# Designed miniproteins, single chains, continued (5): the designs that were tried, part 61

Each design is a single chain, and the fold is of that chain. pLDDT is the mean over its residues in the fold that is shown.

## One batch from the design tools (miniprotein)

Design m18107
Fold by ESMFold2-Fast:
Structure m18107 (fold): chain A 120 residues (1-120)
Amino acid sequence: DDWFIAFRNRLLALGEDDREGLAEVLAEALGVPKSSVLEAIELAERIAAERLDRKLSLYELAIIAVEALLEKKRNPSMSLEEAVERALDRLVELGLLDPSREWSREDQIAFIVTLLAESP
């Protein structure tokens, strides 16, 4: 895992609200255009605002976006919006978006690494 160390270090070097930088790093890891990552983050923010009684951090939105883009890669006929909805449902069911879960940015990055590693 030298790749995971490099990925983590690239994300930790970004500002906590650097959406553009985060999208670039995630796009490279996922093999998708940066615009696709930004669209997934924007959809996650919109859908989460409708369904959850709290504002999500950029990295919580990134987790939803990564899972959605991986799901869309596995099921290409699925719309990005459907993939985001399914990703949000799964993360809520797993308790990963519970407001009582005090996870750090490093923990969120580690979870993104886990999602990427589990995808062939």
Scores: mean pLDDT 82

Design m18108
Fold by ESMFold2-Fast:
Structure m18108 (fold): chain A 75 residues (1-75)
Amino acid sequence: SKIIDLADKLARAVQNRDYDKARELGEKLIEEIQTEKEAEIAKNYLLTLLGWARRRGDEEMAKLAEDFLKRIEEK
């Protein structure tokens, strides 16, 4: 699945604190969402990444994940 592949790449960027790549991959992930089920998968990944960012005190990454979550909900 393209959604899962993009989400896995995004998770690696988040782990590496690669903000530019995380933003790029997050944009691609949102663009690839075609169905409600794909939106749920993307949201679940982003919630996990938000938890990681908060646990690490990575405020910039947490805000990025929160922004993408909001954009999916408004789509």
Scores: mean pLDDT 84

Design m18109
Fold by ESMFold2-Fast:
Structure m18109 (fold): chain A 71 residues (1-71)
Amino acid sequence: MKITIELEFPSRRAAGEFLDFLRKLEEKGLIKVTRIEMEGESPAEDDPVRLTFEAELTEEGKKELDKFIES
């Protein structure tokens, strides 16, 4: 299925961890990221960032993504 999601992260570090998670899902073939945008390219680690991404995902990919977001 195709999705578009906007996520707010409390810090740039948290957003980076999420991007690493997406990369691992893509390596497993559970998701294909087609677009990614990150607002707030400030060097401050404590600054919140907004991440918007569009992806094609399997049912397994959706379950893994939901688990990460709920954590």
Scores: mean pLDDT 75

Design m18110
Fold by ESMFold2-Fast:
Structure m18110 (fold): chain A 74 residues (1-74)
Amino acid sequence: SSRGTNDSYINALSGDSERAYRISLLASQHSQEENRTSDITSSSMSSRESLRNKGDPRDYLRNLEDYEELEYPT
């Protein structure tokens, strides 16, 4: 239904602030931990396990956008 498209747009606008806030927090946390590791490790990072365990906030953003576009997978 055409109404679905309109509703999707309103939901995107409504969640824009919350989405940005969540991503900002995740990015900030990742940045802070990365900064600490970089400061301690200097320039030689043999282990990147910590960084990978943080996860990529950009991946979550893409997933959320994709999900909003695909309101009904059926």
Scores: mean pLDDT 51

Design m18111
Fold by ESMFold2-Fast:
Structure m18111 (fold): chain A 61 residues (1-61)
Amino acid sequence: TRLDLLAQVYELASQEKLDELREMLLKAGIPEEDVNKVVELVKQKKFREALELTAKSLASL
């Protein structure tokens, strides 16, 4: 489910597992452009914004 995906995204982001985060988002069908933006937000520790962008991108699939 979307909620389960968002929970996994938060877990990987909080652990700074950026490569695993990127792979999970791409596998979920999120466009590479949005994946790059999510990763940059995580690097800036903007976790709320990263999750909001992920949810918005998933809603557009």
Scores: mean pLDDT 82

Design m18112
Fold by ESMFold2-Fast:
Structure m18112 (fold): chain A 120 residues (1-120)
Amino acid sequence: SIEEEIEKLMEKLKGKSTIFLIQEEVAELLGEVYELLAKAIYRNVEKTGAVIIVYKEPLDVSKFKSDLVIELVLEDGKIRIRAYVDGKLVLERVVENPEDVIPAIIEMVEELEKKGLLPK
């Protein structure tokens, strides 16, 4: 379920500082997925240090300092997920369905941990 995937993501974010930058149009498209993610982040803030910023205007992602910055943008009718470490784009994925967003983020975090770009 989406709730189980989100719980798995919260476990993966322990010991890391993470900022989610979500374009407003993507938050709207995610609907319930966004609401469940936001609630989980709020409940786990002391364990993960994760925060969500919903934005309308283009952002300079390099100005956000965190172990991991995950940006969700709408490009060509698809959700593009970009992962930044030290202000640099290190990994990206494209998903078509809202329910695939959390699994994609989990896979991206696991890949970055394996590459030694994120603390375990």
Scores: mean pLDDT 85

Design m18113
Fold by ESMFold2-Fast:
Structure m18113 (fold): chain A 108 residues (1-108)
Amino acid sequence: ALEEVFKLIDEAVEKMFSDPEEAQKLLEKARELAHSSLDPNEVFLATAYGRLLALKKVIEKGGNLEEARKALEKLIETIEKKLPELDAELQKKAKELLEEAKKLLEKI
């Protein structure tokens, strides 16, 4: 289920600027699937993943880098605070997101 939610998020972010209406529908579908099939910690991870991907896309497109920087800093802090509450498998995935977010922050 988590993998399916991640796939919907990937598709939504890919269409975020080219087809915003379809992107919104895909995000709504991802949210519905997450709430019906994921536990709260998996929902947290899916939400963090979606935020990270959206921020990567905003930076790629040359959006507001100062706002993106603040959003990345908040995302990093949020993931770090939640990390001890996650099981080993989700901790591994959360650490991967954290590393990617930190690398992205260094580039802007």
Scores: mean pLDDT 85

Design m18114
Fold by ESMFold2-Fast:
Structure m18114 (fold): chain A 60 residues (1-60)
Amino acid sequence: SNEEIGKAAKEAAELALKGEVEEAIKVARDRLGFDVPKQSGEELAELIEKQAVRKILESS
């Protein structure tokens, strides 16, 4: 659970940083359940990582 959240967040953040913003949003939605707005790749990566850390802490 927490390991899969970390893996999905890392994958989505890496996609966002590569400029694959639409794919990053899809991974965040489909694998993490995060509804994130379209924004710059760097900002999107930071938001996804922040939400993933929060989810892991809340589920522990």
Scores: mean pLDDT 79

Design m18115
Fold by ESMFold2-Fast:
Structure m18115 (fold): chain A 92 residues (1-92)
Amino acid sequence: NPLSELIRKIGIESLEILLKDLSLEAVEKSREKALKLIEENKEKLTPEEIETLKDLIETTFSGWKNAIENSNEEQKKRLLENLKKSLEALKK
């Protein structure tokens, strides 16, 4: 399924970027890369699937941005551990 494989690829690449640098710049870089991946695969997707993916990306990356902005050092360590677990799950 092209949609499921694209979601998985976006998830893996985004999490790898964030795990190397847990910053607002890394969130924005990951978001731009995710949108580019959708554009590169748009011929394999319906217009409705593209809209749904863009909405999912905006919601997810806004969530990560808010988490990073509002987290102290201990909370950031917990966030990194959760992102590591998410990456491990996606690679299975």
Scores: mean pLDDT 86

Design m18116
Fold by ESMFold2-Fast:
Structure m18116 (fold): chain A 76 residues (1-76)
Amino acid sequence: SAEEEEIVRRFVESVEGVIALMEAEPDALSDEELLQAVARAQGLVELLRPRLSEEDLARLEAALARLEAAVAAHLA
């Protein structure tokens, strides 16, 4: 549906925005804010899991994995 497509697009854009901000300005977000961003993203993926097509879910999970990896690397 158009609503689901919009949710997926906004989620991917939000993840890309956080990663871009971390790369450009590493101190712009606190460790707590980064961990909260990951937790919120994880919660949203789980909430949307039964509502999305396999293809759209794979796109969300791929974006989440990129965010998790970027935050983990930043905090290391």
Scores: mean pLDDT 86

Design m18117
Fold by ESMFold2-Fast:
Structure m18117 (fold): chain A 74 residues (1-74)
Amino acid sequence: SMMEEERRIRLEGEILEGMYLIRAGVERVNTYGALSSGKLTPEAQEWLEKAERAREAGERVDREEVEELREELK
């Protein structure tokens, strides 16, 4: 079995990759929304607002999570 340190490093990488994919997805949607300005339905606007909030929350979580993992793993 893997060492505790190796397991944590792997999980850190998986978490960070997941966060980057979420952020990339939200950025793609925001770009599409900007190009479609004035054509968005209320439903699409609500979705973009929710996605933007998730991106901002994800960025803060990513920063704090990286700091915590750095403390644990060095």
Scores: mean pLDDT 58

Design m18118
Fold by ESMFold2-Fast:
Structure m18118 (fold): chain A 81 residues (1-81)
Amino acid sequence: SALERALKEAKKLFEKYKNEDGTVNKEQFLEIVKELNAKGYNLDEKAAEELFEKYDKDGDGTLDFIEFLNAIKELLKKAGI
């Protein structure tokens, strides 16, 4: 339930921050992580930066929704969620 709740909140924040093309840039991704941390998820912001680079497969400086979900899932797993 904690993982499902975290993913639901992350999806809401993606919808809030996403650009018209359905992507988020690194600054927007880090703001999403900070909002999750304000809700008590205790995610590592440095790990979030590294995961953004890892999942930005085409190097365009953005994550689409699927890349975003994979980055967030790995970040939550690292936090023990």
Scores: mean pLDDT 86

Design m18119
Fold by ESMFold2-Fast:
Structure m18119 (fold): chain A 68 residues (1-68)
Amino acid sequence: GSGRILEWSGYVEKHPTEPKEVKRWLVLEGDDEFLRDVIQSLELNGAKIESVEELDADVYRITFTVRA
């Protein structure tokens, strides 16, 4: 697929009692194949996908948790 990352979140602290887990998000523009490739890349790098939200045609926000 084809696509690009439009925006990255900074670190968003998920819980004060979980200092090793950080919630992040990104916005991408691309087809379903690009979306799946980004999700798989995040998961292979240890991210836990919390949500995928369609913001506009071929524009998605992925919210995920990573180890800090």
Scores: mean pLDDT 77

Design m18120
Fold by ESMFold2-Fast:
Structure m18120 (fold): chain A 64 residues (1-64)
Amino acid sequence: SELEKEARRLLVLGEASEGLGEMARSVGEKVDKSKLEEMEKLAEELREQGRELKEKGEELLRKL
């Protein structure tokens, strides 16, 4: 169903946001400090957006 596809897409996007945050931490030692700080802020923003997307995905799954 289209709702199931949308829910899956939202959950995958949320997972990807978490992965980006983890990558930023893993390369911290080899990245310029100013760039690391900007990446950390972006990772936090992506994590917040990912949380919202996962909430919407779960909401869609509840309506199936």
Scores: mean pLDDT 73

Design m18121
Fold by ESMFold2-Fast:
Structure m18121 (fold): chain A 119 residues (1-119)
Amino acid sequence: MVRILLVGPESSGVTRLAVELQKLRPDWEVRVAHSGEGGLALVRRYRPDVVLVALEMPGMDGLTLIRRIREEFPDARLIGLGEAAYERREELLAAGADAVVGLPLNAEEVLATIDRVLA
């Protein structure tokens, strides 16, 4: 069973995206966290296969979260999400992201990206 975690504020669209991904892949376990700190806590407890991280977050920056997850969980697959994701692509990849997806979030593009990083 594939375990997916989406981390970002409600304004990032992660809750809607999680619902759409769960409908497209009913066999996946999809969870959401609305803060970087909450996301890191869920990564430690839940051990997701893929973590999608919104860059624009209150408190812990998404880039900082990506670095923290990569440091603690070398095998986790990490995808950066956001308006600045393409502009900050090199920085995100250097921090440990496997891929980036820009806004607006498209469930089909996100799904294809998840499938690619899991291959």
Scores: mean pLDDT 81

Design m18122
Fold by ESMFold2-Fast:
Structure m18122 (fold): chain A 83 residues (1-83)
Amino acid sequence: SLEKEKEELLKRAKKLKEEAKELLEKLKENPEDKELLLEIEIIEGLIGIIVGVAKVIGIDPSELEKILEEVRKLLEEAKKLLE
């Protein structure tokens, strides 16, 4: 069922976003920790892959693309902390 597969992809993307939020809060406490920034970049890439998978299998990527945009905003906040 494509609906079930869509729900599973959304669940994975939402978990990755929460992980990115937690990493950003840790980075605010230690702004020189470049590993935390790298972890957020990896999460952005993983959500990008999830969006790509949704497109290939014919799932509407709109909700996943919104989550990707939200994670990209978290990544930009993280990059500003390292300046």
Scores: mean pLDDT 89

Design m18123
Fold by ESMFold2-Fast:
Structure m18123 (fold): chain A 100 residues (1-100)
Amino acid sequence: MSELEKLLERLKEIAEKLKNAKTEEELLEHLEEFLKVVNELGTLIEKEGTPEEVKEFAKVYHKFLLEATEAIEKKDWDALKEHALRAARELTAIARRVQE
């Protein structure tokens, strides 16, 4: 399995854990791991992707950080889950193009 494929599988697994989190504590712990995996993906895309893919990844990640911050401030855990799942899907689509 390539490093990118391994990171995408980890992203899928942590996104599923975020979706299934039943407590605020569990959700925030999974969010921390989600951000770690996304940062590792971003580093890999910066090294292996095109400038356009790097820019698109950064835009999706920045939007997620803004939306996640607002959801946390409002304690809207359902919105936080939705934003994370959407970001995971969009970031995965970008990363898969890097492999094509």
Scores: mean pLDDT 86

Design m18124
Fold by ESMFold2-Fast:
Structure m18124 (fold): chain A 65 residues (1-65)
Amino acid sequence: MLEVPEAVKLAQEAVNTLSEEEQEELWNVAGENKLSGEEAAIAAGEAAKKSNGDLEAIKEALKSA
């Protein structure tokens, strides 16, 4: 598991490569799954690291968190 600061950095780097619409989609998925900001950051950061920023992998990680 990534440390929260590392997860936040990786999630932010991945999100910065996405369009505003894709960023909103990830935010909505996290909200639908009732994740805290920390939980969402960890799940997104780990998925971004493993998948090199693949949007679909990040979405799946948020759904299964």
Scores: mean pLDDT 71

Design m18125
Fold by ESMFold2-Fast:
Order: C-alpha cells, then sequence, then structure tokens
Structure m18125 (fold): chain A 58 residues (1-58)
C-alpha cells in the first residue's frame, strides 16, 4: 500500500481525462475522487490551476 499525491499544473488543452491518461488512472473511478479532493464544481479546467492527483491507489 502506498498513496501518493502529485501536484499537476493545468496547461492549455488539459482535461481531467487527458490528465488521468497521463497518470494511468481510470476516469470512471477517479473523476469523483479528484473533484472532491480539489473542490471542483465541474470537469472544466483553467490553465494555471493546480490539481492534486492521487497516484498508486489500490
Amino acid sequence: SGGSLVAHVVEEGDTLESIFKRYGLDPAVYTEKVKALNSLKSDELKPGEVLMIPTNEP
């Protein structure tokens, strides 16, 4: 067991889906977790926004 968080700075063209692909995460599992963790109101991201992305989840 090993939970890690990575700080991801959103770039132009980034989406939650593209970020999840980058980190090898399943969007169906991680979308709600990432939204809750980062207090997001929608799937839309702003360039320069910092998101905490969970990695190495069970």
Scores: mean pLDDT 75

Design m18126
Fold by ESMFold2-Fast:
Structure m18126 (fold): chain A 69 residues (1-69)
Amino acid sequence: METVLVVRMVLRSDAKVPELVDAGQKEAEDLKAKLEELGYNAQTVVGPGDAAAVKRAQAYFEEAKKLVE
């Protein structure tokens, strides 16, 4: 059975700091690599979202971190 875990970084509409976006992408990519080492299929996604989407993405990211700890 193939299980896919999505690591999502969602940008707020008011976030205009490229350095912060790059740092978030790198953290997501590092987490993806760790998940793949454990045998999970993982994807990173960066895109715009509302406040609810940002909150959900942060919750999923924290749960994914717990899987690799």
Scores: mean pLDDT 57

Design m18127
Fold by ESMFold2-Fast:
Structure m18127 (fold): chain A 84 residues (1-84)
Amino acid sequence: AQEEREKIIEELRKMGMSEEQIKEREKVAKYSALGILDAAISFIDEQIARAEKEGAPQSVIDQLRADRDALLAQRAALEKELAE
């Protein structure tokens, strides 16, 4: 994932794209990633609510909550990058 990002950035530099233009394109990609994360968080919240309602095993509910916490951490990190 990180390697793919680095390769794309290198190709953009080789094509004569300015550092400022590259930063703007990365910012747009990060905003798109935020939208995907927001959708994923909404989906996992719905899965947790359904699992709790259906009386799923505690291990399943705990795993879903761990997955949600991981997504929230990714979202917070991405928001921090966008605020800088």
Scores: mean pLDDT 78

Design m18128
Fold by ESMFold2-Fast:
Structure m18128 (fold): chain A 86 residues (1-86)
Amino acid sequence: SGFEAGLNELAEAGFPLEPDERATLLAYHKAGDLKALSQYIAAQIVGRPQEKQDSLIAAAILAGLGVYRAGSEAVEKAVEIKKQYE
């Protein structure tokens, strides 16, 4: 539920995922399949606009996938949210 709450806070802050992407990430996270979640995000990032990439990277941070770079509002918001739920 912490991951779902984090995604909701990102959407409220102006960094929503597409409904299909959100549902897929929630399903993988609930199953504990962080490898599938990581592979899905990596695939979705390829060829996307920067704003969409930032939202997907923010979701990866919330899922605990480990590597991120500061420089976007979505990423900074995800770091704040993650600290709140850790």
Scores: mean pLDDT 74

Design m18129
Fold by ESMFold2-Fast:
Structure m18129 (fold): chain A 61 residues (1-61)
Amino acid sequence: GPLERLAAEARALADRLAERDPEAGETARLQIDYILATLSDAEATRALAALVEALRRVLAL
């Protein structure tokens, strides 16, 4: 579903960020884990979509 797709995309982008900035990549991974552990599916979907957009901007994608 959309949540699983966004979580997978966010994790892939966080892994790419970790290759050039390990601390920023780890922070992104912890943020993804926090979102999935604490938010409802609807809130997590919105938060992960925003995080994916932010990570894509940082990575110049």
Scores: mean pLDDT 89

Design m18130
Fold by ESMFold2-Fast:
Structure m18130 (fold): chain A 62 residues (1-62)
Amino acid sequence: DLEARLRRMREAYEQAREAIKQGDVQKAIDILEQALVADGVPPEEARREAEEMVERIKKEIE
């Protein structure tokens, strides 16, 4: 279900953004990694992508 996957990813992105604002970068990575794995991304790739997403979010906040 594409709509459910997009909604899950959007929610994870917002939760990760909030974690970064609170100074918890590791929590943000874990949230995004879990969402990517749930969407079918292999764990190793999911972690790499989550770390890249966190870097982008940090730039958007600053």
Scores: mean pLDDT 82

Design m18131
Fold by ESMFold2-Fast:
Structure m18131 (fold): chain A 71 residues (1-71)
Amino acid sequence: MEKEKEELERMIEKAKQLIDQAKNASGVERETLAALAIIVATVGRNAAKKYGLDELAEEFEKLIDEASKIA
């Protein structure tokens, strides 16, 4: 479980980075980066739920919501 948790934490960081890049971008680039953040966070949420890591799943849900508001 430690390795899976570390991989999910890296996915959280990637999603946050994509969200930050989207906020600083415009037009198609902003939409593309926001969409990528949603994809990464959705994959991470589903994996976190499968592993029973509910706190990480909640973190991914927040990132999905944030990215959705940017697009």
Scores: mean pLDDT 84

Design m18132
Fold by ESMFold2-Fast:
Structure m18132 (fold): chain A 78 residues (1-78)
Amino acid sequence: SSVEAAIEEAVAHVKEGDLASALSLLRSVIGNAHDAEEARRIGELALERLEEVPGEELRQKMAEEIRRITEEAVARHL
């Protein structure tokens, strides 16, 4: 799906150290969710795929940003 492709591209950017591009893609795909449930599902998928990224500190930083983006998107639908 386009969502899965966007998440994979974002993860590739994280692995290359391009966090700005990764976060831009994640904000777009999570922010464009049609409802709170979809936003949570996309956020969870992004967190799951982030486990493939080497480096615990980088994973923790990105996980925090993904959770923040997801919570903000969910709040907009409630």
Scores: mean pLDDT 86

Design m18133
Fold by ESMFold2-Fast:
Structure m18133 (fold): chain A 100 residues (1-100)
Amino acid sequence: MLPKVESVEVKKLSEKTLEITVKISNNTLSDEQIKEAAKAAAMKAANEAGLTLKDIEVEVVDKNTVKVTLTFSEPLSDEQIEKVKENFAKELEKTLKELA
């Protein structure tokens, strides 16, 4: 079975910082592989939303839960936050399946 993204929750911590909490099912990957996948997905999602990332922090909370904190150069609009959420979910699932 391939890893699947079950849910993505986005919290705006500041004008330039988002916290993304992801729940994953069928996770057979190492913490390191999950971190690599999350960083790749975050960079792709930010670029597709037209945003510049300053920092990416990834925390594997447990085997089913990953937290990603993204810091941007510019303040975020609600439309940009929605695009990052949608693109991140899509790119993360794709990358996890490629690593499995």
Scores: mean pLDDT 83

Design m18134
Fold by ESMFold2-Fast:
Structure m18134 (fold): chain A 78 residues (1-78)
Amino acid sequence: LSPEMEADAELALELMRVSIAKLMATSEDEEKREEAVRLLEETVERLEELLETAPESLRPVIEETIEEARRLIAEVKA
C-alpha cells in the first residue's frame, strides 16, 4: 500500500472503532462503557499519530474524529 492509501485505510478503521465505541458507551453495562473509553483513548492516540503524516485532504476529518472521540470520553467519564 502507498502511504496515502495506508492513511485512508487507517482513518477508515479508526472511524469504525469510534462507531463501535459510541454504541458501547450507551450501554447500561459498566464493563462495556469502560471498554468504550479505552477504545476511544487508543483511537485518539492513533489519529493524532496519523495527523502528523496525513495528506491535507484528510486532516479536517481526522481532527473532527479526534474531537468527537474526546467528547465521548468526557461524556462517559462524567
Scores: mean pLDDT 81

Design m18135
Fold by ESMFold2-Fast:
Structure m18135 (fold): chain A 111 residues (1-111)
Amino acid sequence: GAVELLEQALATTDPAERLALIRQATELLKTRPVTVRELQLLKRAIEAATDPEVLAALMEALGTALQTATTEEQLQLLLEAAKVLLEKAPKELIARAIGLILQAIGQLLDL
């Protein structure tokens, strides 16, 4: 599942393989509600990522996860992951990272 793909993405040193695994995990996240474990792994993947293409793919994964995040714990973890992503984001991704942070804050306030 998405957990196994994200764990493999964390284990690989090849950016191209990591990118492919993250994209596969994102497709699975579109099919069912996100879990706390998947959000923890996404945060770890963002903390480990240095490649702009990998960071962009992780941003798409977080955006997908946000669509199904329903609990305070999930939204807080997503917000923390998005903050780490913002710190690492190249200029072209800054606006998208800010957008994810604002969306997560909005959903937390609506709980």
Scores: mean pLDDT 86

Design m18136
Fold by ESMFold2-Fast:
Structure m18136 (fold): chain A 82 residues (1-82)
Amino acid sequence: MEEKAEELIKLAEENAKKKGGDVEEVKKQVEGFIEWMKKNPEVAEEGIEAAKNLIIALENGDEEEYKKAQAELEKVVKKAEA
């Protein structure tokens, strides 16, 4: 769990650096999402995987994979809220 969460943070930081964004702010947002997933362990693994796929799709400019990963992440959030 911790290793997957750390990998997600690193992916988000790299993406933010390429975009010229505030890396520290993005890191805090991702850490907040990971803490939320730790409180919802049933969906945590799916959430981390979907978020990683979203970042990778953004990095590669793959619009179809991006939409797919975004839909998967939205499903994870709804499942946790239900």
Scores: mean pLDDT 70

Design m18137
Fold by ESMFold2-Fast:
Structure m18137 (fold): chain A 83 residues (1-83)
Amino acid sequence: MGPELSPISQEILEKARERIREVERRAIEEGWSERQLEIELDIVLAFARMEMTINNVSPEEAQKVLEELEELRREALRRHREY
């Protein structure tokens, strides 16, 4: 019910953002297909979900983190199509 994410939720989100950027960079560098990029991004989101579960993140905060990550995933796929 807080207006902002807890420190642990913020840390998980920040780490996942860094992982998405690294995956996107590698996709360009290694010439990955859109499908391969999609799979690697799905792995990043699955890992973030697991970390939130292990750290007892509230369902409300978990939903906010996932919504942000889904947006970042969508943007990465869009940029890959433009490259």
Scores: mean pLDDT 82

Design m18138
Fold by ESMFold2-Fast:
Structure m18138 (fold): chain A 88 residues (1-88)
Amino acid sequence: MLREEVRRRIEERLARLLAEGKSEEQALVLLETAVKLRLIGLEIEREILERNGEMTPELRRKIEEEERELRLELEEIRRRREELERRK
């Protein structure tokens, strides 16, 4: 299931950043920033394709699917940050 895959991916990325010496909060902030930058990139890509008349139904679907996955990643990161705050 997509949500489980997203959770696993975030856990793997978090573990890697922690192994590099980042704090859990620092790692989560870096991951959130990366996801936000990719979402901005998709928005720019959509605008360019629409402006150039290159937007196809297939490309639109693919962009929308990637945007959905990134939104789920952002949700998981925010959930983990909230959980971390509750422990302090």
Scores: mean pLDDT 83

Design m18139
Fold by ESMFold2-Fast:
Structure m18139 (fold): chain A 91 residues (1-91)
Amino acid sequence: SEREELLRRLIEELRELLRNKASVEEILRVLEEYARRGLPAAARILRLIRESLEAIEERLKLYPDEVVKRSEEETAQAVAEEAIWALEQVL
């Protein structure tokens, strides 16, 4: 189906972004593009990732001296891996 083709293509693009060490912003942009193209799974995962990132940011505002801050690259890798895993569960 067209939906299955979009889902497989999204997973492939996310794997490429992960390989190329893409930023969180780039990963979110790709998810937004596929959500706009009518893939509900992309929209749902995008929302969950954004909620998770906002929770982390809010925590860091309360504890600015947090010594163990995840690097932007490590965060981007985790976001991409989790999105790929979640999308593969829907296939």
Scores: mean pLDDT 78

Design m18140
Fold by ESMFold2-Fast:
Structure m18140 (fold): chain A 75 residues (1-75)
Amino acid sequence: DLVTEIKERAAEVATRLAQLGLYDEAKRVVDEANAIIARLKAGMDPETAKAEADRVFSRAEAIYQAALAAGAQPV
C-alpha cells in the first residue's frame, strides 16, 4: 500500500528532523507527504507519486545531514 508506505516514511523522517529541533522542516515533510497522498487518492499515477515522495525524503535527508554537519545534536 503506497499510501501507508509514504505515511510511515514521512513519520520516520519527520521524527528524525524534530529530534534535531528542526520542527518547521519536520512539518513541511508531513505536509508535502499528505499533499502527495491526497493527489494519489485523486487519481495521480502511483509511479509519479512515488517519485515525488522520494524527492521530498531525499531533500529532507540532505537537510538532516547538513544540520548534523553544522553541529546539531539529537535530543
Scores: mean pLDDT 85

Design m18141
Fold by ESMFold2-Fast:
Structure m18141 (fold): chain A 87 residues (1-87)
Amino acid sequence: MSKAEILRESLLRLVAAANALLRAGAPAEDVAAMLYSAIAVQELLEEHPDIPEEAVREIAEVVERLLAGEISPREAFERIMEIMRRI
């Protein structure tokens, strides 16, 4: 799978999860964190085609752990922002 395909899959999963949280009546801050994570991944897709493969894998792992309920939406957003800061 290409870097762009992995990031796009992560983006779609984050948007779907944000919609699910909104419909379930989750706290506004959790929905916001999920949406801001999606915006960050969208920016990586559009502005950073030379992103390292390791960073793409780290983002995919963060999204996987978030969707598995292992980390909170806020923790996922903070981790994605830290990965972006290192690029």
Scores: mean pLDDT 86

